# Designed miniproteins, single chains, continued (2), part 43

Each design is a single chain, and the fold is of that chain. pLDDT is the mean over its residues in the fold that is shown.

## One batch from the design tools (miniprotein)

Design m5473
Fold by ESMFold2-Fast:
Parts: structure tokens; sequence; C-alpha cells
Structure m5473 (fold): chain A 60 residues (1-60)
């Protein structure tokens, strides 16, 4: 589901830099693919993010 999620591991990657984001980063999830790939934006920086759904925990 769409909402605010917390990064649980280094499997959350910035699409702007190609680098992993730190554990605890908050992500506004905008799209979830059938394969478990998640797209969103960092709440703090607004940078686009790609993640595995298993690397995220919903907080809102």
Amino acid sequence: AKGIYEALSDRVVSLATGQPLPKGTLIEVTKVEEDGTVYGYSVETGEPVIADASALRRVE
C-alpha cells in the first residue's frame, strides 16, 4: 500500500546517486510493482528511491 515507510536495510537505493540510503530513512511510497519493487521519494530530501518491499516497514 502507498504511505510512509521506514528503511530496514541497505536495500533501499537512491535513484539520483545509485547509493544505499541509511537504515531508518523515511520513504513516501508512490508505486508498488507485482515483483515487490517499490518506488518512492525520501521524505527528508525528496530524492527518488527504489527498494525491495521486504526492506521497508510501514509507519503511516
Scores: mean pLDDT 80

Design m5474
Fold by ESMFold2-Fast:
Structure m5474 (fold): chain A 74 residues (1-74)
Amino acid sequence: MDEEVLKSIEELAKVLKVHPAQVMLAITRSRLRQNQPVPPILKSHYDESVKLAKEKGIPLTKAAVEVYEKRLAE
């Protein structure tokens, strides 16, 4: 479920000392590259991050962080 996926991502981000949004982006990109199914929560985050990056003209990594922080606040 979404909550377990997010918890696993937060734990992995803590171990790797990176932002959780960067872990989400890396997992989604890896799965898309290997033509593997992407969990809906990760795909949704990726699609919104790509849209935001194009609209604001910012790097995808920066957009991914902004989308994550917005969803965490909601």
Scores: mean pLDDT 80

Design m5475
Fold by ESMFold2-Fast:
Structure m5475 (fold): chain A 97 residues (1-97)
Amino acid sequence: SAELQEGLRRLKQLVEDGSLTPEDIARFVQEVTGNEELAKLLNSEEISMSKIKKLMDEQNLSGEQRLLVEVLANIALYVRKGINRETILRLLDNLLG
Protein backbone atom coordinates (compact mmCIF):
# COMPACT_ATOMS: atom_id res chain seq x y z
CA SER A 1 0.00 0.00 0.00
CA ALA A 2 1.00 3.67 -0.32
CA GLU A 3 1.09 4.03 3.49
CA LEU A 4 3.38 0.97 3.83
CA GLN A 5 5.72 2.34 1.12
CA GLU A 6 5.83 5.75 2.88
CA GLY A 7 6.65 4.14 6.25
CA LEU A 8 9.45 2.06 4.71
CA ARG A 9 10.88 5.21 3.04
CA ARG A 10 10.87 6.95 6.45
CA LEU A 11 12.85 4.04 7.97
CA LYS A 12 15.27 4.21 5.01
CA GLN A 13 15.83 7.93 5.67
CA LEU A 14 16.63 7.15 9.34
CA VAL A 15 19.21 4.55 8.18
CA GLU A 16 20.80 7.09 5.78
CA ASP A 17 20.93 9.67 8.62
CA GLY A 18 22.52 7.05 10.94
CA SER A 19 19.69 7.56 13.47
CA LEU A 20 17.65 4.33 13.07
CA THR A 21 16.90 2.56 16.40
CA PRO A 22 15.05 -0.68 17.22
CA GLU A 23 12.36 1.58 18.78
CA ASP A 24 11.70 3.20 15.36
CA ILE A 25 11.23 -0.27 13.83
CA ALA A 26 8.93 -1.33 16.71
CA ARG A 27 6.73 1.76 16.18
CA PHE A 28 6.43 0.97 12.46
CA VAL A 29 5.46 -2.65 13.22
CA GLN A 30 2.78 -1.38 15.65
CA GLU A 31 1.44 1.00 12.93
CA VAL A 32 1.33 -1.76 10.27
CA THR A 33 0.07 -4.70 12.40
CA GLY A 34 -1.75 -2.91 15.27
CA ASN A 35 0.02 -5.33 17.62
CA GLU A 36 1.61 -3.79 20.74
CA GLU A 37 3.11 -7.09 22.02
CA LEU A 38 4.82 -7.74 18.67
CA ALA A 39 6.25 -4.19 18.71
CA LYS A 40 7.46 -4.77 22.31
CA LEU A 41 9.33 -7.95 21.25
CA LEU A 42 11.16 -6.01 18.49
CA ASN A 43 12.22 -3.31 21.00
CA SER A 44 13.51 -5.81 23.63
CA GLU A 45 17.22 -6.03 24.52
CA GLU A 46 17.23 -9.69 23.40
CA ILE A 47 15.24 -10.06 20.17
CA SER A 48 13.79 -13.60 20.06
CA MET A 49 12.79 -14.70 16.55
CA SER A 50 11.01 -17.78 18.00
CA LYS A 51 8.77 -15.58 20.22
CA ILE A 52 8.09 -13.22 17.30
CA LYS A 53 7.09 -16.13 15.01
CA LYS A 54 4.87 -17.67 17.72
CA LEU A 55 3.07 -14.36 18.31
CA MET A 56 2.56 -13.84 14.55
CA ASP A 57 1.00 -17.32 14.32
CA GLU A 58 -1.26 -16.63 17.37
CA GLN A 59 -2.38 -13.28 15.87
CA ASN A 60 -3.14 -14.95 12.49
CA LEU A 61 -1.05 -12.47 10.47
CA SER A 62 -1.09 -12.84 6.66
CA GLY A 63 1.94 -14.32 4.87
CA GLU A 64 2.83 -10.84 3.55
CA GLN A 65 2.61 -9.30 7.06
CA ARG A 66 4.68 -12.16 8.55
CA LEU A 67 7.42 -11.69 5.92
CA LEU A 68 7.45 -7.92 6.57
CA VAL A 69 7.74 -8.39 10.36
CA GLU A 70 10.50 -11.04 10.01
CA VAL A 71 12.59 -8.73 7.78
CA LEU A 72 12.01 -5.77 10.15
CA ALA A 73 12.99 -7.92 13.17
CA ASN A 74 16.24 -8.88 11.38
CA ILE A 75 16.92 -5.18 10.65
CA ALA A 76 16.38 -4.38 14.37
CA LEU A 77 18.81 -7.18 15.30
CA TYR A 78 21.35 -5.90 12.73
CA VAL A 79 21.09 -2.37 14.17
CA ARG A 80 21.88 -3.77 17.66
CA LYS A 81 24.86 -5.74 16.26
CA GLY A 82 26.23 -2.69 14.40
CA ILE A 83 25.90 -4.25 10.93
CA ASN A 84 26.80 -1.72 8.22
CA ARG A 85 24.17 0.70 6.84
CA GLU A 86 24.51 -0.57 3.25
CA THR A 87 23.28 -4.05 4.26
CA ILE A 88 20.27 -2.58 6.13
CA LEU A 89 19.46 -0.28 3.17
CA ARG A 90 19.45 -3.27 0.78
CA LEU A 91 16.97 -5.11 3.02
CA LEU A 92 14.65 -2.07 3.08
CA ASP A 93 14.99 -1.62 -0.71
CA ASN A 94 13.96 -5.28 -1.18
CA LEU A 95 10.79 -4.60 0.87
CA LEU A 96 10.09 -1.46 -1.20
CA GLY A 97 10.31 -3.56 -4.42
Scores: mean pLDDT 82

Design m5476
Fold by ESMFold2-Fast:
Structure m5476 (fold): chain A 68 residues (1-68)
Amino acid sequence: SEEVKKYEREASNAAGRGDTQKVADLAEKAAQSGPEGARGVTGFWAAAYSAGDQEGMKRAAEASKRAA
């Protein structure tokens, strides 16, 4: 839980900077945290959409599938 929240905060900061690659990397790490990480990845998709990063969205989706 705390680990996923940490990644969500970092993803929000990265999206604010336009660092969509970092958002995707954080989504992958969140997914690796287990079932709670899968829910966190959903928030990262919203961040990726805000940043307009299609590649980041793809990577977040793949991370979510692995966490399932």
Scores: mean pLDDT 66

Design m5477
Fold by ESMFold2-Fast:
Parts: C-alpha cells; sequence; structure tokens
Structure m5477 (fold): chain A 111 residues (1-111)
C-alpha cells in the first residue's frame, strides 16, 4: 500500500540521518567505494524497476549512498541523490516522503 511505502522511505531517511551523525568506522576509500555501489544499485533500479516496491528500493539505495557521500564531505553529491530520491517518491505519489527528502536536502545545503 502507499502507507507501507511511505513508512519504508521514512525509515530510510531516519537511517540516513543516523549514519550522517555517526563516526566513520572504515577508511574514506571504503566509504567512497561503498557509496558508489549503492548509487549504482539505485541507478539500476531507477532504470529497470517494474514495481513500486523496486522503485522504493532505488530510493533506499540512493539514501544509503547519500549518507556515505555526506560523511566524505561530498555534500553536493548527497543533495543530488536526495533530489533524485524525492523525484521517484513524487512519481509514486509518496507526497510526505518527497517533502521530507527535499527538506533534508535543503538542511544539508544550508550547512
Amino acid sequence: SREELEERVRRAIEEMEEEMASEPKVSDVVLFVTAGLFEAAGDFLEENAKTDEEKVEAIEDYLRAAALYYKLGKKEKAIELLERAAKIAEELGLEDAAERLRELAKKIAEE
């Protein structure tokens, strides 16, 4: 349902905020490679998704990548991925999720 997909994106945003606030436990190289893998997974799902659930997986992967790029100081890249996630959420009719994603992008941009 739409409500279940809204909750999935809400949890992913909260996980991103927790990751952004945490100390890195691995090297910057590992963070960068891992961020790139999540971004690539999100890109693949955005292009190839056939279900709403798969489109939400693209959002989740973009948010995982964005959190790691943010920790690397790559704030513009994190904002880009949040805006891509917001667009997917909007296309799915997840209006609350899309607004929260845009608010998080704005918050990062104002830092």
Scores: mean pLDDT 90

Design m5478
Fold by ESMFold2-Fast:
Structure m5478 (fold): chain A 95 residues (1-95)
Amino acid sequence: MEAKKAEEEALKKGLSEEEARRIGLGVEIGEILRLIGEAIDAALAGEDEKALEYFKEALRLTQENIPSKKLSEEEIEKKAEEAVKGLKEFIEKRK
């Protein structure tokens, strides 16, 4: 949603369609990275449910920007759970 709004605003300001699309993609990538960072912080704090939700949202946004990849909600949940588990194992190994 934010990426689409940024793209529409860029077009309104007279930027090319290519430039507008690049701005939209940049916003989306930034949001995905922000969500991954929040997921890591939540996992480090022991807030596993919050970490899971942030990873799920990051996967949903990634899916929206990859036309050839479609993940079901069940697959998104499974991948997010695997990511949280891997991160928890890494944290425990370093304690």
Scores: mean pLDDT 73

Design m5479
Fold by ESMFold2-Fast:
Structure m5479 (fold): chain A 55 residues (1-55)
Amino acid sequence: SPEELRRRIEELKAEIIRLVAEMQTASPDEAAVLEQRITEKGNELLALLRELEAS
């Protein structure tokens, strides 16, 4: 449902914000891992946004 998609989008946005904040205090090695996780979450967010537009 569009409502469920919007809820998941908001959850992913909050997770990305949290990961970006963690990156600010992380070591270079830790930042690389966090960057990968942010990329994965970002790709999922884009997929959900496209699904919401189609609905």
Scores: mean pLDDT 86

Design m5480
Fold by ESMFold2-Fast:
Structure m5480 (fold): chain A 65 residues (1-65)
Amino acid sequence: SLKAQQEIAEKIKKLLLEAGAESVEVKDGVITVTLRERSVDRELALGVATIYASAAGLKLEVRYV
């Protein structure tokens, strides 16, 4: 459902921000996370986020700065 999808998107956003993402934007079923290439060794957080996103039918886009 849309409500469950939004709840999962909010959990993914919180997870990624707590893991040190520079920014996380959620728009139209797409989660865009921006990470610092030189300062973030947070592959596990991205892995968990990818699993949650896939389960919820959300697209996860990763950008590096």
Scores: mean pLDDT 78

Design m5481
Fold by ESMFold2-Fast:
Structure m5481 (fold): chain A 70 residues (1-70)
Amino acid sequence: MSPVQRKALELLELLLGGGTRRDAARALGLSVSTVSNILRHVFEIGDPLKITSAEEIPGVGPRTAARLEA
């Protein structure tokens, strides 16, 4: 599992557990806007494990993509 896939899965688990986008952003060290962009992309493709790179997520810039790949 790639770092991006792991972060997307952790994000979904936090939200399914009753957390807010703000809680997920704080836990993962991301902005709320980045969390919203990841969620939108995951809902579009239907499976966080189908994410091949952070660059494919619309609205995610190269600096944020590098953080998602770490």
Scores: mean pLDDT 80

Design m5482
Fold by ESMFold2-Fast:
Structure m5482 (fold): chain A 95 residues (1-95)
Amino acid sequence: MTPEEKVQEVAKLLNKARSVSKEEAEKIIEEVLKVAETLDKKHQILILGLALVLALEKNLEEMVEKIIERLEELRSTLEGGDKEVLDSLIESARS
């Protein structure tokens, strides 16, 4: 499967999860999170963001926390001048 095909399948699964029970939606999101781990960081962030929206809509508090933790972990591993500049601006803004 190409990365694009994986993203398409993930989008279909998340759309289906909107119409199923909370228990089934949780299972679909967990499956989606596993697929995301096989992709590059940019696609992982996109998929995690989509899964977070669905988890919030379904009031899956535990899943929301899990997704946020993974997004924070990915941000901490994202190396680049842009991230360093953004981190500095956030620090300055919080002061």
Scores: mean pLDDT 73

Design m5483
Fold by ESMFold2-Fast:
Structure m5483 (fold): chain A 82 residues (1-82)
Amino acid sequence: SELERLRRALELIREAIDASPDGRISAEEARALLLSRAEELGLSEEQIDGLVEELDINGDGVITREEVERFEEALETAEEAF
């Protein structure tokens, strides 16, 4: 499902954040990471752009662990609705 693919994309972003010295990554880094794995994730460029925009909630161009966790929780709520 699309929700499963988005969850896999979030896991990749979370792993990149955990590997980052400051515990965060840029929106550009997240987008590049997801685009490099787009075929494996089954996500379109449009879906990746939308996901990165949703994670960068405050529009500062930085994705934090808190922003990823918030979106993961939103996906769990959506999954419960199905």
Scores: mean pLDDT 77

Design m5484
Fold by ESMFold2-Fast:
Structure m5484 (fold): chain A 53 residues (1-53)
Amino acid sequence: GVDLVNQSFDAARADDQDAFERALRGLNQDEGQAAASFRLVKALVDNGAQPLV
């Protein structure tokens, strides 16, 4: 949901991979997918992306 997306974005912005992985566990994501998603979201945040809700 939106809250988990926002939590993931905030974790990526803070470079907190553990918090990002905890948020993704709520979505039943596997560990490999979580790591890849963290890298993608971190790249988007580093380029000034904002969550669209």
Scores: mean pLDDT 63

Design m5485
Fold by ESMFold2-Fast:
Formats: structure tokens, sequence, C-alpha cells
Structure m5485 (fold): chain A 65 residues (1-65)
């Protein structure tokens, strides 16, 4: 398992605990993380995952719905 997959698995677990869902899109090495929740807790979880992916050299962005 790659380090990036580890970040994604942890984020999925956090979103599950918050009662939401996560959609992950990957294209040309860029990862988009889409939260079904627009709460401050969901926003912080997404922002943390994006920063962790960026530290691994992966382009990432988050979206709240």
Amino acid sequence: VSKEVGVLIRLMAEMFELGGSLRIEKKDGKIKLISSLDTPEARKAIEKAVKELEKLGVKAEGELK
C-alpha cells in the first residue's frame, strides 16, 4: 500500500465517523476529494488530507457539498 493510499483510507474513516461520504477522483496524478458534508469538521478533515498528500508530492484539492 502506498503512503497516498494510507492518507485516503484514514480520510474515508474520518468521513464515515462524521456520518458523511467521500468521493475520490484521480486524473493525471491529481486527486480531488469531494465531501458530502459542508461542516467545519469535514472541512478540516479534507484540508488535513490535502496537505498530507501535498507533502507526498501529490497534487490534491478538496470540495465541500
Scores: mean pLDDT 81

Design m5486
Fold by ESMFold2-Fast:
Structure m5486 (fold): chain A 56 residues (1-56)
Amino acid sequence: YLSEEEQAILDSFPAERQRRTFLAEHLIKRGEYERALELAPESERERIRALIDSVP
């Protein structure tokens, strides 16, 4: 579900938490809200939920 360019960006993050956050934000842009919440780190879930709620 990631392009080669997106995968390269993901691989540039040294921490798993940063990678999960990147994926969650990307999934929101694709309209995959349930998966975004599932992948979001627990500490970021409130922010990810707020982003979903702000989508038109």
Scores: mean pLDDT 72

Design m5487
Fold by ESMFold2-Fast:
Structure m5487 (fold): chain A 67 residues (1-67)
Amino acid sequence: VEEEIDEILKDLPEETAKLVRSIARQLIQAGHEDLALEVARLAKELADKGYSTDEIIDAVARFLEAR
C-alpha cells in the first residue's frame, strides 16, 4: 500500500506529495489502507486537472470529513 501510494504521488509537486503522504501514512497507521489509497488517487486526479496544492489539500480534508 505504501509503495503504491508513493507511485501515485511521484508525479505530483513536492509540497503536495509531502502533505498527501503524511495524511496517507496516518490513515494506514489507523488501519484505513483503502482510504489512504483513495486520498492519494484523489490528489493525483486534481493535480492532473491543474488544481493548486492548497485546493488539493482542502479537497482531501473535505473528503475525509464527509466520511
Scores: mean pLDDT 80

Design m5488
Fold by ESMFold2-Fast:
Structure m5488 (fold): chain A 60 residues (1-60)
Amino acid sequence: SLLGRLARHETGLTVEQVEELLAQAEAGASAKEIGERLGVEFRSQEEAIAHLRRLLEYLK
């Protein structure tokens, strides 16, 4: 299902996909846009960026 492809947990994403999302967030993509792709609700763009940076540390 489409929902089954939305990673509620970040372990479903590749390093490349997380780097792409981080680049989009740093370029001005909203917390809502990033959150919709991850299946997570973020309160701010800073929270979304911090989350993606932590995820990259865990995947590398």
Scores: mean pLDDT 69

Design m5489
Fold by ESMFold2-Fast:
Structure m5489 (fold): chain A 94 residues (1-94)
Amino acid sequence: SMAEEKLKKFFEELINAESIEERIELAKKYGLSEEIIEALKNNEPVKLPISDLENYERVQELTEGKLPPPVVHEDYLEVTPEVAALIEVLKKLE
């Protein structure tokens, strides 16, 4: 699907970004929130609601299992900023 192709393209662009500045410009291009941009800039984990576990599973499937697993808490997920960025892009495309 077009959504799957766009997410895969974002993932490839994100992995191939050589600098923090390039990653921030990419995030802005895809319309990501300031929270996710700040997390990418500072390499800080992002807390997502537990309901985002389904979105995590979807981005993991679309990236062929290349993403690190989340830290699962009772009521939230802790993910890398790259995983949080992918989930936010997925939500905008689907």
Scores: mean pLDDT 85

Design m5490
Fold by ESMFold2-Fast:
Structure m5490 (fold): chain A 84 residues (1-84)
Amino acid sequence: ELEEALKEAREAAERAAEAAGSPEVRRLGEEWIRKAQEVGEIDPEKGTEVARLIAEAFRALARGDSETARELLRRADELAEEAR
């Protein structure tokens, strides 16, 4: 479950970075994946939810929907804070 969600998030982040042509988007994706992994080490269920939100956010970003991406990443951040 957690590994599958992290894989989905990594794939979504890679596609967003390719679409943007931006090293900044790639770094942002790497940071969020690291955060999801850290949450998953403490609470695998919450880590899985964080990873799923990240995947959705980067899919939205790849489509040019930055508002949805921003909201989803905000929710991912709130969940990550709750796990710590």
Scores: mean pLDDT 81

Design m5491
Fold by ESMFold2-Fast:
Structure m5491 (fold): chain A 66 residues (1-66)
Amino acid sequence: SIAALQAEANRLQAERNAAINALLQGALNNRGSLRSPADLARFQAQLQATADRIAALQAKIRELEE
C-alpha cells in the first residue's frame, strides 16, 4: 500500500538522521567513533544507499498516486 511505502520511507529518513546526529555528537564530544578514512567512507556509502532507497520509494509512491 502507499501508506506502507510512506511509513518505510519515513523510517529510513529517521534512521539516516539519527546516524548523522550520532556522528556529529561523537565529533563534538571528542569520543572518537567513525574517524578512520575507511570507516568514514563506509558510513558515507551507507547514508547514500539509504538516501537512494528513500528516493526510489518516493518515486514509486508518486507513480501509484497517478
Scores: mean pLDDT 70

Design m5492
Fold by ESMFold2-Fast:
Structure m5492 (fold): chain A 61 residues (1-61)
Amino acid sequence: SEVATLRPEYEAAALADFGFRAGDRVLLEPLADGQHVRLTSLTTGAEAVVSRESAEQLVEW
């Protein structure tokens, strides 16, 4: 698992789909299927499961 920052450009999508805020620090946990990642906001505690591709576009390291 790794920690990254949720990109400010995705504020509306993050709030609508995941319950995150732009700029939140998020924990990324790859799932056993190799296709999905669990995101957990370290600020809000919100959790979402997204595709690996979506996770790579939503966060910055």
Scores: mean pLDDT 70

Design m5493
Fold by ESMFold2-Fast:
Structure m5493 (fold): chain A 56 residues (1-56)
Amino acid sequence: MLTLSKETIDELADKLKLSKKEREEIEKVMATKSQEEVLLFVLEVGVKATQREIKE
């Protein structure tokens, strides 16, 4: 698979300190959306999480 696996997403979520809700939304998108949609969603969630970490 050329896109993200569940294991890769879990590791990325840990590194970016994503909330449980954000991880759940990513899992939902992985189950129902195309690989491209999953990548875009993970990127958007990751950027938002990074901005929160900078403020903290």
Scores: mean pLDDT 69

Design m5494
Fold by ESMFold2-Fast:
Structure m5494 (fold): chain A 80 residues (1-80)
Amino acid sequence: GVYIEKEIADEIHKIFQEYLEGKLTPEEFIKKLEEIAKKMSKEQQKALLEMYKERAEKAKDEKLKELFEEVAKKIEELLK
């Protein structure tokens, strides 16, 4: 399975909770995730990409699915 460091996973969870609480727009959430991803190794970026692809596939809400797909797209651009 894909593996993300606990400290990074906890930071991502925190900003996702801020998004769900209405403290972040979708655009702000995506931007914060992109900034986290830029600081990660290529191996960790690949793990993060697979995590967001899986989250998009499992999402029951279309807006959350679109959000997770946009995150995955931004991470893919960092890997090029």
Scores: mean pLDDT 82

Design m5495
Fold by ESMFold2-Fast:
Structure m5495 (fold): chain A 78 residues (1-78)
Amino acid sequence: SANEEAEKLLERMKRAIESMKKVLDGSRAQKLAAIHEGQELIEEAKKIMEKASEELRKEIEKYVKEMQDLIEELKKSL
């Protein structure tokens, strides 16, 4: 179901956020890879949340913002 897809997305986003935090002190290549993967996951999240419940959509929006903030931190640390 769309809600099951959204729940799986949230778990993927949580893991991606943890990985992005770990590479803040990483190499330039690791930071660039994390930025790219984060941007792709945000675009996937936008598509999935169109079919999700309002509650799941709000939770996805929260993690999208956290990922966007981490992408900006990674860019500043390049």
Scores: mean pLDDT 87

Design m5496
Fold by ESMFold2-Fast:
Structure m5496 (fold): chain A 90 residues (1-90)
Amino acid sequence: SMAEREKELQKKAIENLAEFARARLEKNDVDGAKRYITALQQMAESVEDDEELSKFVIEQFRELAKLAKTVDPELAEQLEEAIKKLEEKL
């Protein structure tokens, strides 16, 4: 269906944004990572009525938080707070 194709495209967009954020963190480009993280937060709001996509976004944030702990502990704390807020909406 068209809805299934839209969901697959949304999942792909989430994966791409998370990957761009990871690539920035791996290069110690915290400001660059924050731009993609902001876009991923906006995507999280756009899919908040879809439990599967919301859980997938939360998982991407958890992986980013783990990586951020070694690069910028303040960013890691901000990501953990964002995860908590997203989980409260589930």
Scores: mean pLDDT 86

Design m5497
Fold by ESMFold2-Fast:
Structure m5497 (fold): chain A 100 residues (1-100)
Amino acid sequence: SLISQRLAALSEENQALYEENTIENLKKILEARLAMLRELMPTLTDEGQRLVAEATMELLERMIELLDEGASLEEIEKAEEELLERERRRLLEEMGLPVP
């Protein structure tokens, strides 16, 4: 789906951002991505796509919160990995799929 492709692209871009950008620039990029997803959300009619978009928005909001609290890039990366795994398991359970 288009949204799955966009979410995969955002994940790859987030990895590049952690390597290349300063904390100040990272926050602006995350806020821009969150705004994009907020605009996209009301156009989604598929429940699975909505759940994935909601999970991604929660991840972005948490990362922005951590940056506002003065977290390091290493702490942000760790938080992203932990939250992505949690949301992945939640989405699998919601869809009735096996959780590894």
Scores: mean pLDDT 72

Design m5498
Fold by ESMFold2-Fast:
Structure m5498 (fold): chain A 81 residues (1-81)
Amino acid sequence: SAAAAELEERLARAKELTEEGNRAAEAGDWERVAELGKELGDLELELALASGKLDPAEVEAKYERERRELEEWLREKLAAK
């Protein structure tokens, strides 16, 4: 079950990124939150493509949309204070 082990490793990494992101958010480090969010998005892209169940063009479009939304969120956070 190499696929199961690979999934567990990616899920463990996603948890690490989420915990690190929460720590950065508590510190008010919005740039670090966005950086970690990009890494999490990259893991989501890898998992979606590895599933083989989705159209790659749709997966890529979702990834690009979410990255743009994250960049807009960061700009708003930095502009608000």
Scores: mean pLDDT 81

Design m5499
Fold by ESMFold2-Fast:
Structure m5499 (fold): chain A 75 residues (1-75)
Amino acid sequence: SMDVKKATVAVRAVLERKGVYSDELFEELSKEAQEKGKSIPEVLVERGLLSEEEAEALRAALARAGVPESALKKI
């Protein structure tokens, strides 16, 4: 869906800005999120890659763009 594509682009952009993006890391994050029933921003906070404030800012920005939190769980 368009929402899942927007969420994917936003998450990748955050990881690229942090200088930590790799295809391997993104696959690991997706698997961990799926296994735990969590969104990728939640997993990023648990791994120490995002602060709680950065994760909330990402969720808020996506919500304002019409992308629900449920779309983040489908990545």
Scores: mean pLDDT 80

Design m5500
Fold by ESMFold2-Fast:
Structure m5500 (fold): chain A 69 residues (1-69)
Amino acid sequence: RTKIAENIQATANAVKSINPALASQILQLAAALKNATSAAEVVALAAQATNLVNQSLTTAERLQLGENI
């Protein structure tokens, strides 16, 4: 659990320079993961954090680059 939480926190720090709001969301997930009481919760939180990072990077690119309205 601690290892996954650390990995999520490191990801949040990397994303912070691009999207501080997303970094805050990932840090919140890392905190929830430290309080998780079951393996299923740990897996679900880790998957959610990964999805947030992937979606945010794509969305950030689209907001900045793809929105040639």
Scores: mean pLDDT 64

Design m5501
Fold by ESMFold2-Fast:
Structure m5501 (fold): chain A 73 residues (1-73)
Amino acid sequence: LSEEEKKKQGEEAAEAGLRLVEEAKAEEDKHKAILLLVAARVWAAEARNLGNEEGAEEVLRAVEEAEKELEAR
């Protein structure tokens, strides 16, 4: 991968993670919401591997916030 392609993929990975967190927050089934947050964590790891540490941290913070929201339900 070129550096530009790697940066783009890292940004896309972080966006995918954030989208999954939003889906988890809207998901009525608690078990499905948990699985969506697990998938979001995988995308955060991918973003980090692609050099997007900031995006990865943003996704992980969003996951932690959503996990607390689910526990409060």
Scores: mean pLDDT 83

Design m5502
Fold by ESMFold2-Fast:
Structure m5502 (fold): chain A 99 residues (1-99)
Amino acid sequence: NKLEEIIKKVRDKIDETTKIAIEKDPEKAEEIRKLGEEAKKDMEQGARDVSTLDEKLERAIGNLARMGVLSPEAADATYEAIEDVRKAAAEAKEIQQEQ
């Protein structure tokens, strides 16, 4: 399932980015984990229901941006994750609307 592949890729990227941020700022690990989990949840929900996707994408981007604020040395990784979730959102829209 192409949609499930996109969801998996987004989850894996957010998990990788979360791990980098925790390694740079282990004192903030719990807040960083929470931001990553919320971003994954929002992207999965948005991909499955594209009527909510724009709202869920904005929330996911906000959580990833907050992660970069908490872990400035991981900011480049959070920006890459933001671009990857934007691309995944566009791909999910195409799949859900494709005939």
Scores: mean pLDDT 86

Design m5503
Fold by ESMFold2-Fast:
Structure m5503 (fold): chain A 100 residues (1-100)
Amino acid sequence: MEKEIEEKLKELEKALEEYKKENPETSEEELEEQLREAARLMAEGARRRAREAEAEGRLELAELLARIAEEMERLAEEDPLRAIALGLAALERLHRIEAE
């Protein structure tokens, strides 16, 4: 459950560290604001996909996406990296569920 989120979080943390090393002029505050914006956009995308899944009769998928969107929205302000990691883990799970 949280293992996938933790793995994505570790990868994002490494990418963030490398980005900071290559872009020392970017403030941590500015970077956090960009991450919060990305997390919010991903949450909105998940919520939209939940509504689409519900309209298509895929109720289990719709419920999963709605919960993910709610959790991402909750985390976006305090821990945007974790919110993004959750979104990425959810996308990987969707690929598994929708694999034909």
Scores: mean pLDDT 79

Design m5504
Fold by ESMFold2-Fast:
Structure m5504 (fold): chain A 75 residues (1-75)
Amino acid sequence: HHMVKEAVKVQKEATKALREARRSLAAGDVEGMRANIDRLEEYIKKLKELGLTKTAEQFQKEVDILRARADELEA
């Protein structure tokens, strides 16, 4: 029961961080994007601790894409 509630909360927070990172990218705000990626990585760690490995892997792929896009914008 408590684990299920925590999993739902962490997934919502991860989704929000991903949305905010994408918003920052669209606005050309590389600093804001990196800050939201850092938040998302914290939630990915929590998802792994909760045993949601596949969900964590999906968010990690999104992080990798966003980091690559940040590096392109700074080039």
Scores: mean pLDDT 83

Design m5505
Fold by ESMFold2-Fast:
Structure m5505 (fold): chain A 71 residues (1-71)
Amino acid sequence: MELTGIHLQIAVAELKKALPDDPRLPALEAKALALPDSYVASPEQAERISRLMKERRFEEALEEVERILSA
């Protein structure tokens, strides 16, 4: 599955629902919104986030999103 900027925005929204008090979320939400429409995460990154979200490992999924958006 292709992980675009919109998909990262959706992932951050889901993480915000799961971890509402995490102080990293506002900055990550802003970074995800700033991604160009042409942005696509690597297949490795997309698979890792998808797996962690499916397994409800939200803190680890947040760390992966932060890694992507900090590069």
Scores: mean pLDDT 75

Design m5506
Fold by ESMFold2-Fast:
Structure m5506 (fold): chain A 109 residues (1-109)
Amino acid sequence: SPAQVQALLQQMQTTFQQIATAVNNRDQQSVDQLIDQFRSLVMETAREAVAIAPDKAFEVSVMMLSVMSSLQDLSLAMKTNAPDATRQAIIDNAQQVIQQQMSDLLKLV
């Protein structure tokens, strides 16, 4: 249902805030665990959205891949011990991508 998609998107936002906090604390273990949790939420959100709008399956997949790509950059920045300014720029970009894709997804369902 659209309400279930909205609930999943809210969980994704909460998990992203936890990722941002863990990154600022340089807690690599928490970042890895939270990114895995976020991936599970992305996959569940895509399944629910496709169940509502199966004709939009490709568009939903592209949106979810965009969200995942933004987090992959963050994981890489943590592993390479990137400067704080670089990690913050990646967090800011990921937040913008997530907010935009969530808004677009809600228009499809």
Scores: mean pLDDT 85

Design m5507
Fold by ESMFold2-Fast:
Structure m5507 (fold): chain A 64 residues (1-64)
Amino acid sequence: AEEAPVVRTVTFKTNKKDLKDFEITLPNGLKVRVKANSETGTVTVDVTDYGGGQVEAAIVKVSN
């Protein structure tokens, strides 16, 4: 829908041993910034206008 863009932040847990902030390049060439919190074992991704599929790809890349 071409309604006002929704700013959304997605937070999820990960079992990665070495959590730190990083950047992911998606298959479409878009770069996504990822914030890591090693104390809680979580990562946070800003998903504004990235599209659902691109964000899910980024999450899979972080969790693996």
Scores: mean pLDDT 59

Design m5508
Fold by ESMFold2-Fast:
Structure m5508 (fold): chain A 72 residues (1-72)
Amino acid sequence: MAAEEARALELIVRHAVEEGLSEELARRLVEGVLANRDKPDALREAAEALGLSEEQRRALARAVARAGEELA
């Protein structure tokens, strides 16, 4: 459901900020994911489009893992 997806994306934003990404950058990632939600790698495509550094991509990977644990 779109509402459930929005909840998961909000958790990713929260954890991404805790991992050192700016809230604005994390929000842009969420917008990119929503724009590409029909693609299996929407999050990866959004990160690539925004030109995230290797350090930012590692922070994002940790944020996604933490959000997944919280949703379980």
Scores: mean pLDDT 73

Design m5509
Fold by ESMFold2-Fast:
Structure m5509 (fold): chain A 69 residues (1-69)
Amino acid sequence: MEELVRKAQEYFEKAKKDKEKFFEYFKKAADLLAELMVTEAGVPEEVAKARRDAFIKRLEEALKKELEE
C-alpha cells in the first residue's frame, strides 16, 4: 500500500517538473491509484478500470480545451 502511494506521488512530482511528459507521468500515476483501489479498497477491477478511463478521458478533454484556449 504505502509503496504504491509513494510511487504515485513520485510520478505526480515528476509530471510537475517535466512539463513535456506531464500527461504521460500523470497517466502512470492514475494507473497506480487504480491498482491501489483494487488491492487495498477492494474495488472490483472492472469498476476501477472504468473510473480510471473516465478520469483520463476528462483530463484529455481538459487539455484539449486548454490548447484551444
Scores: mean pLDDT 69

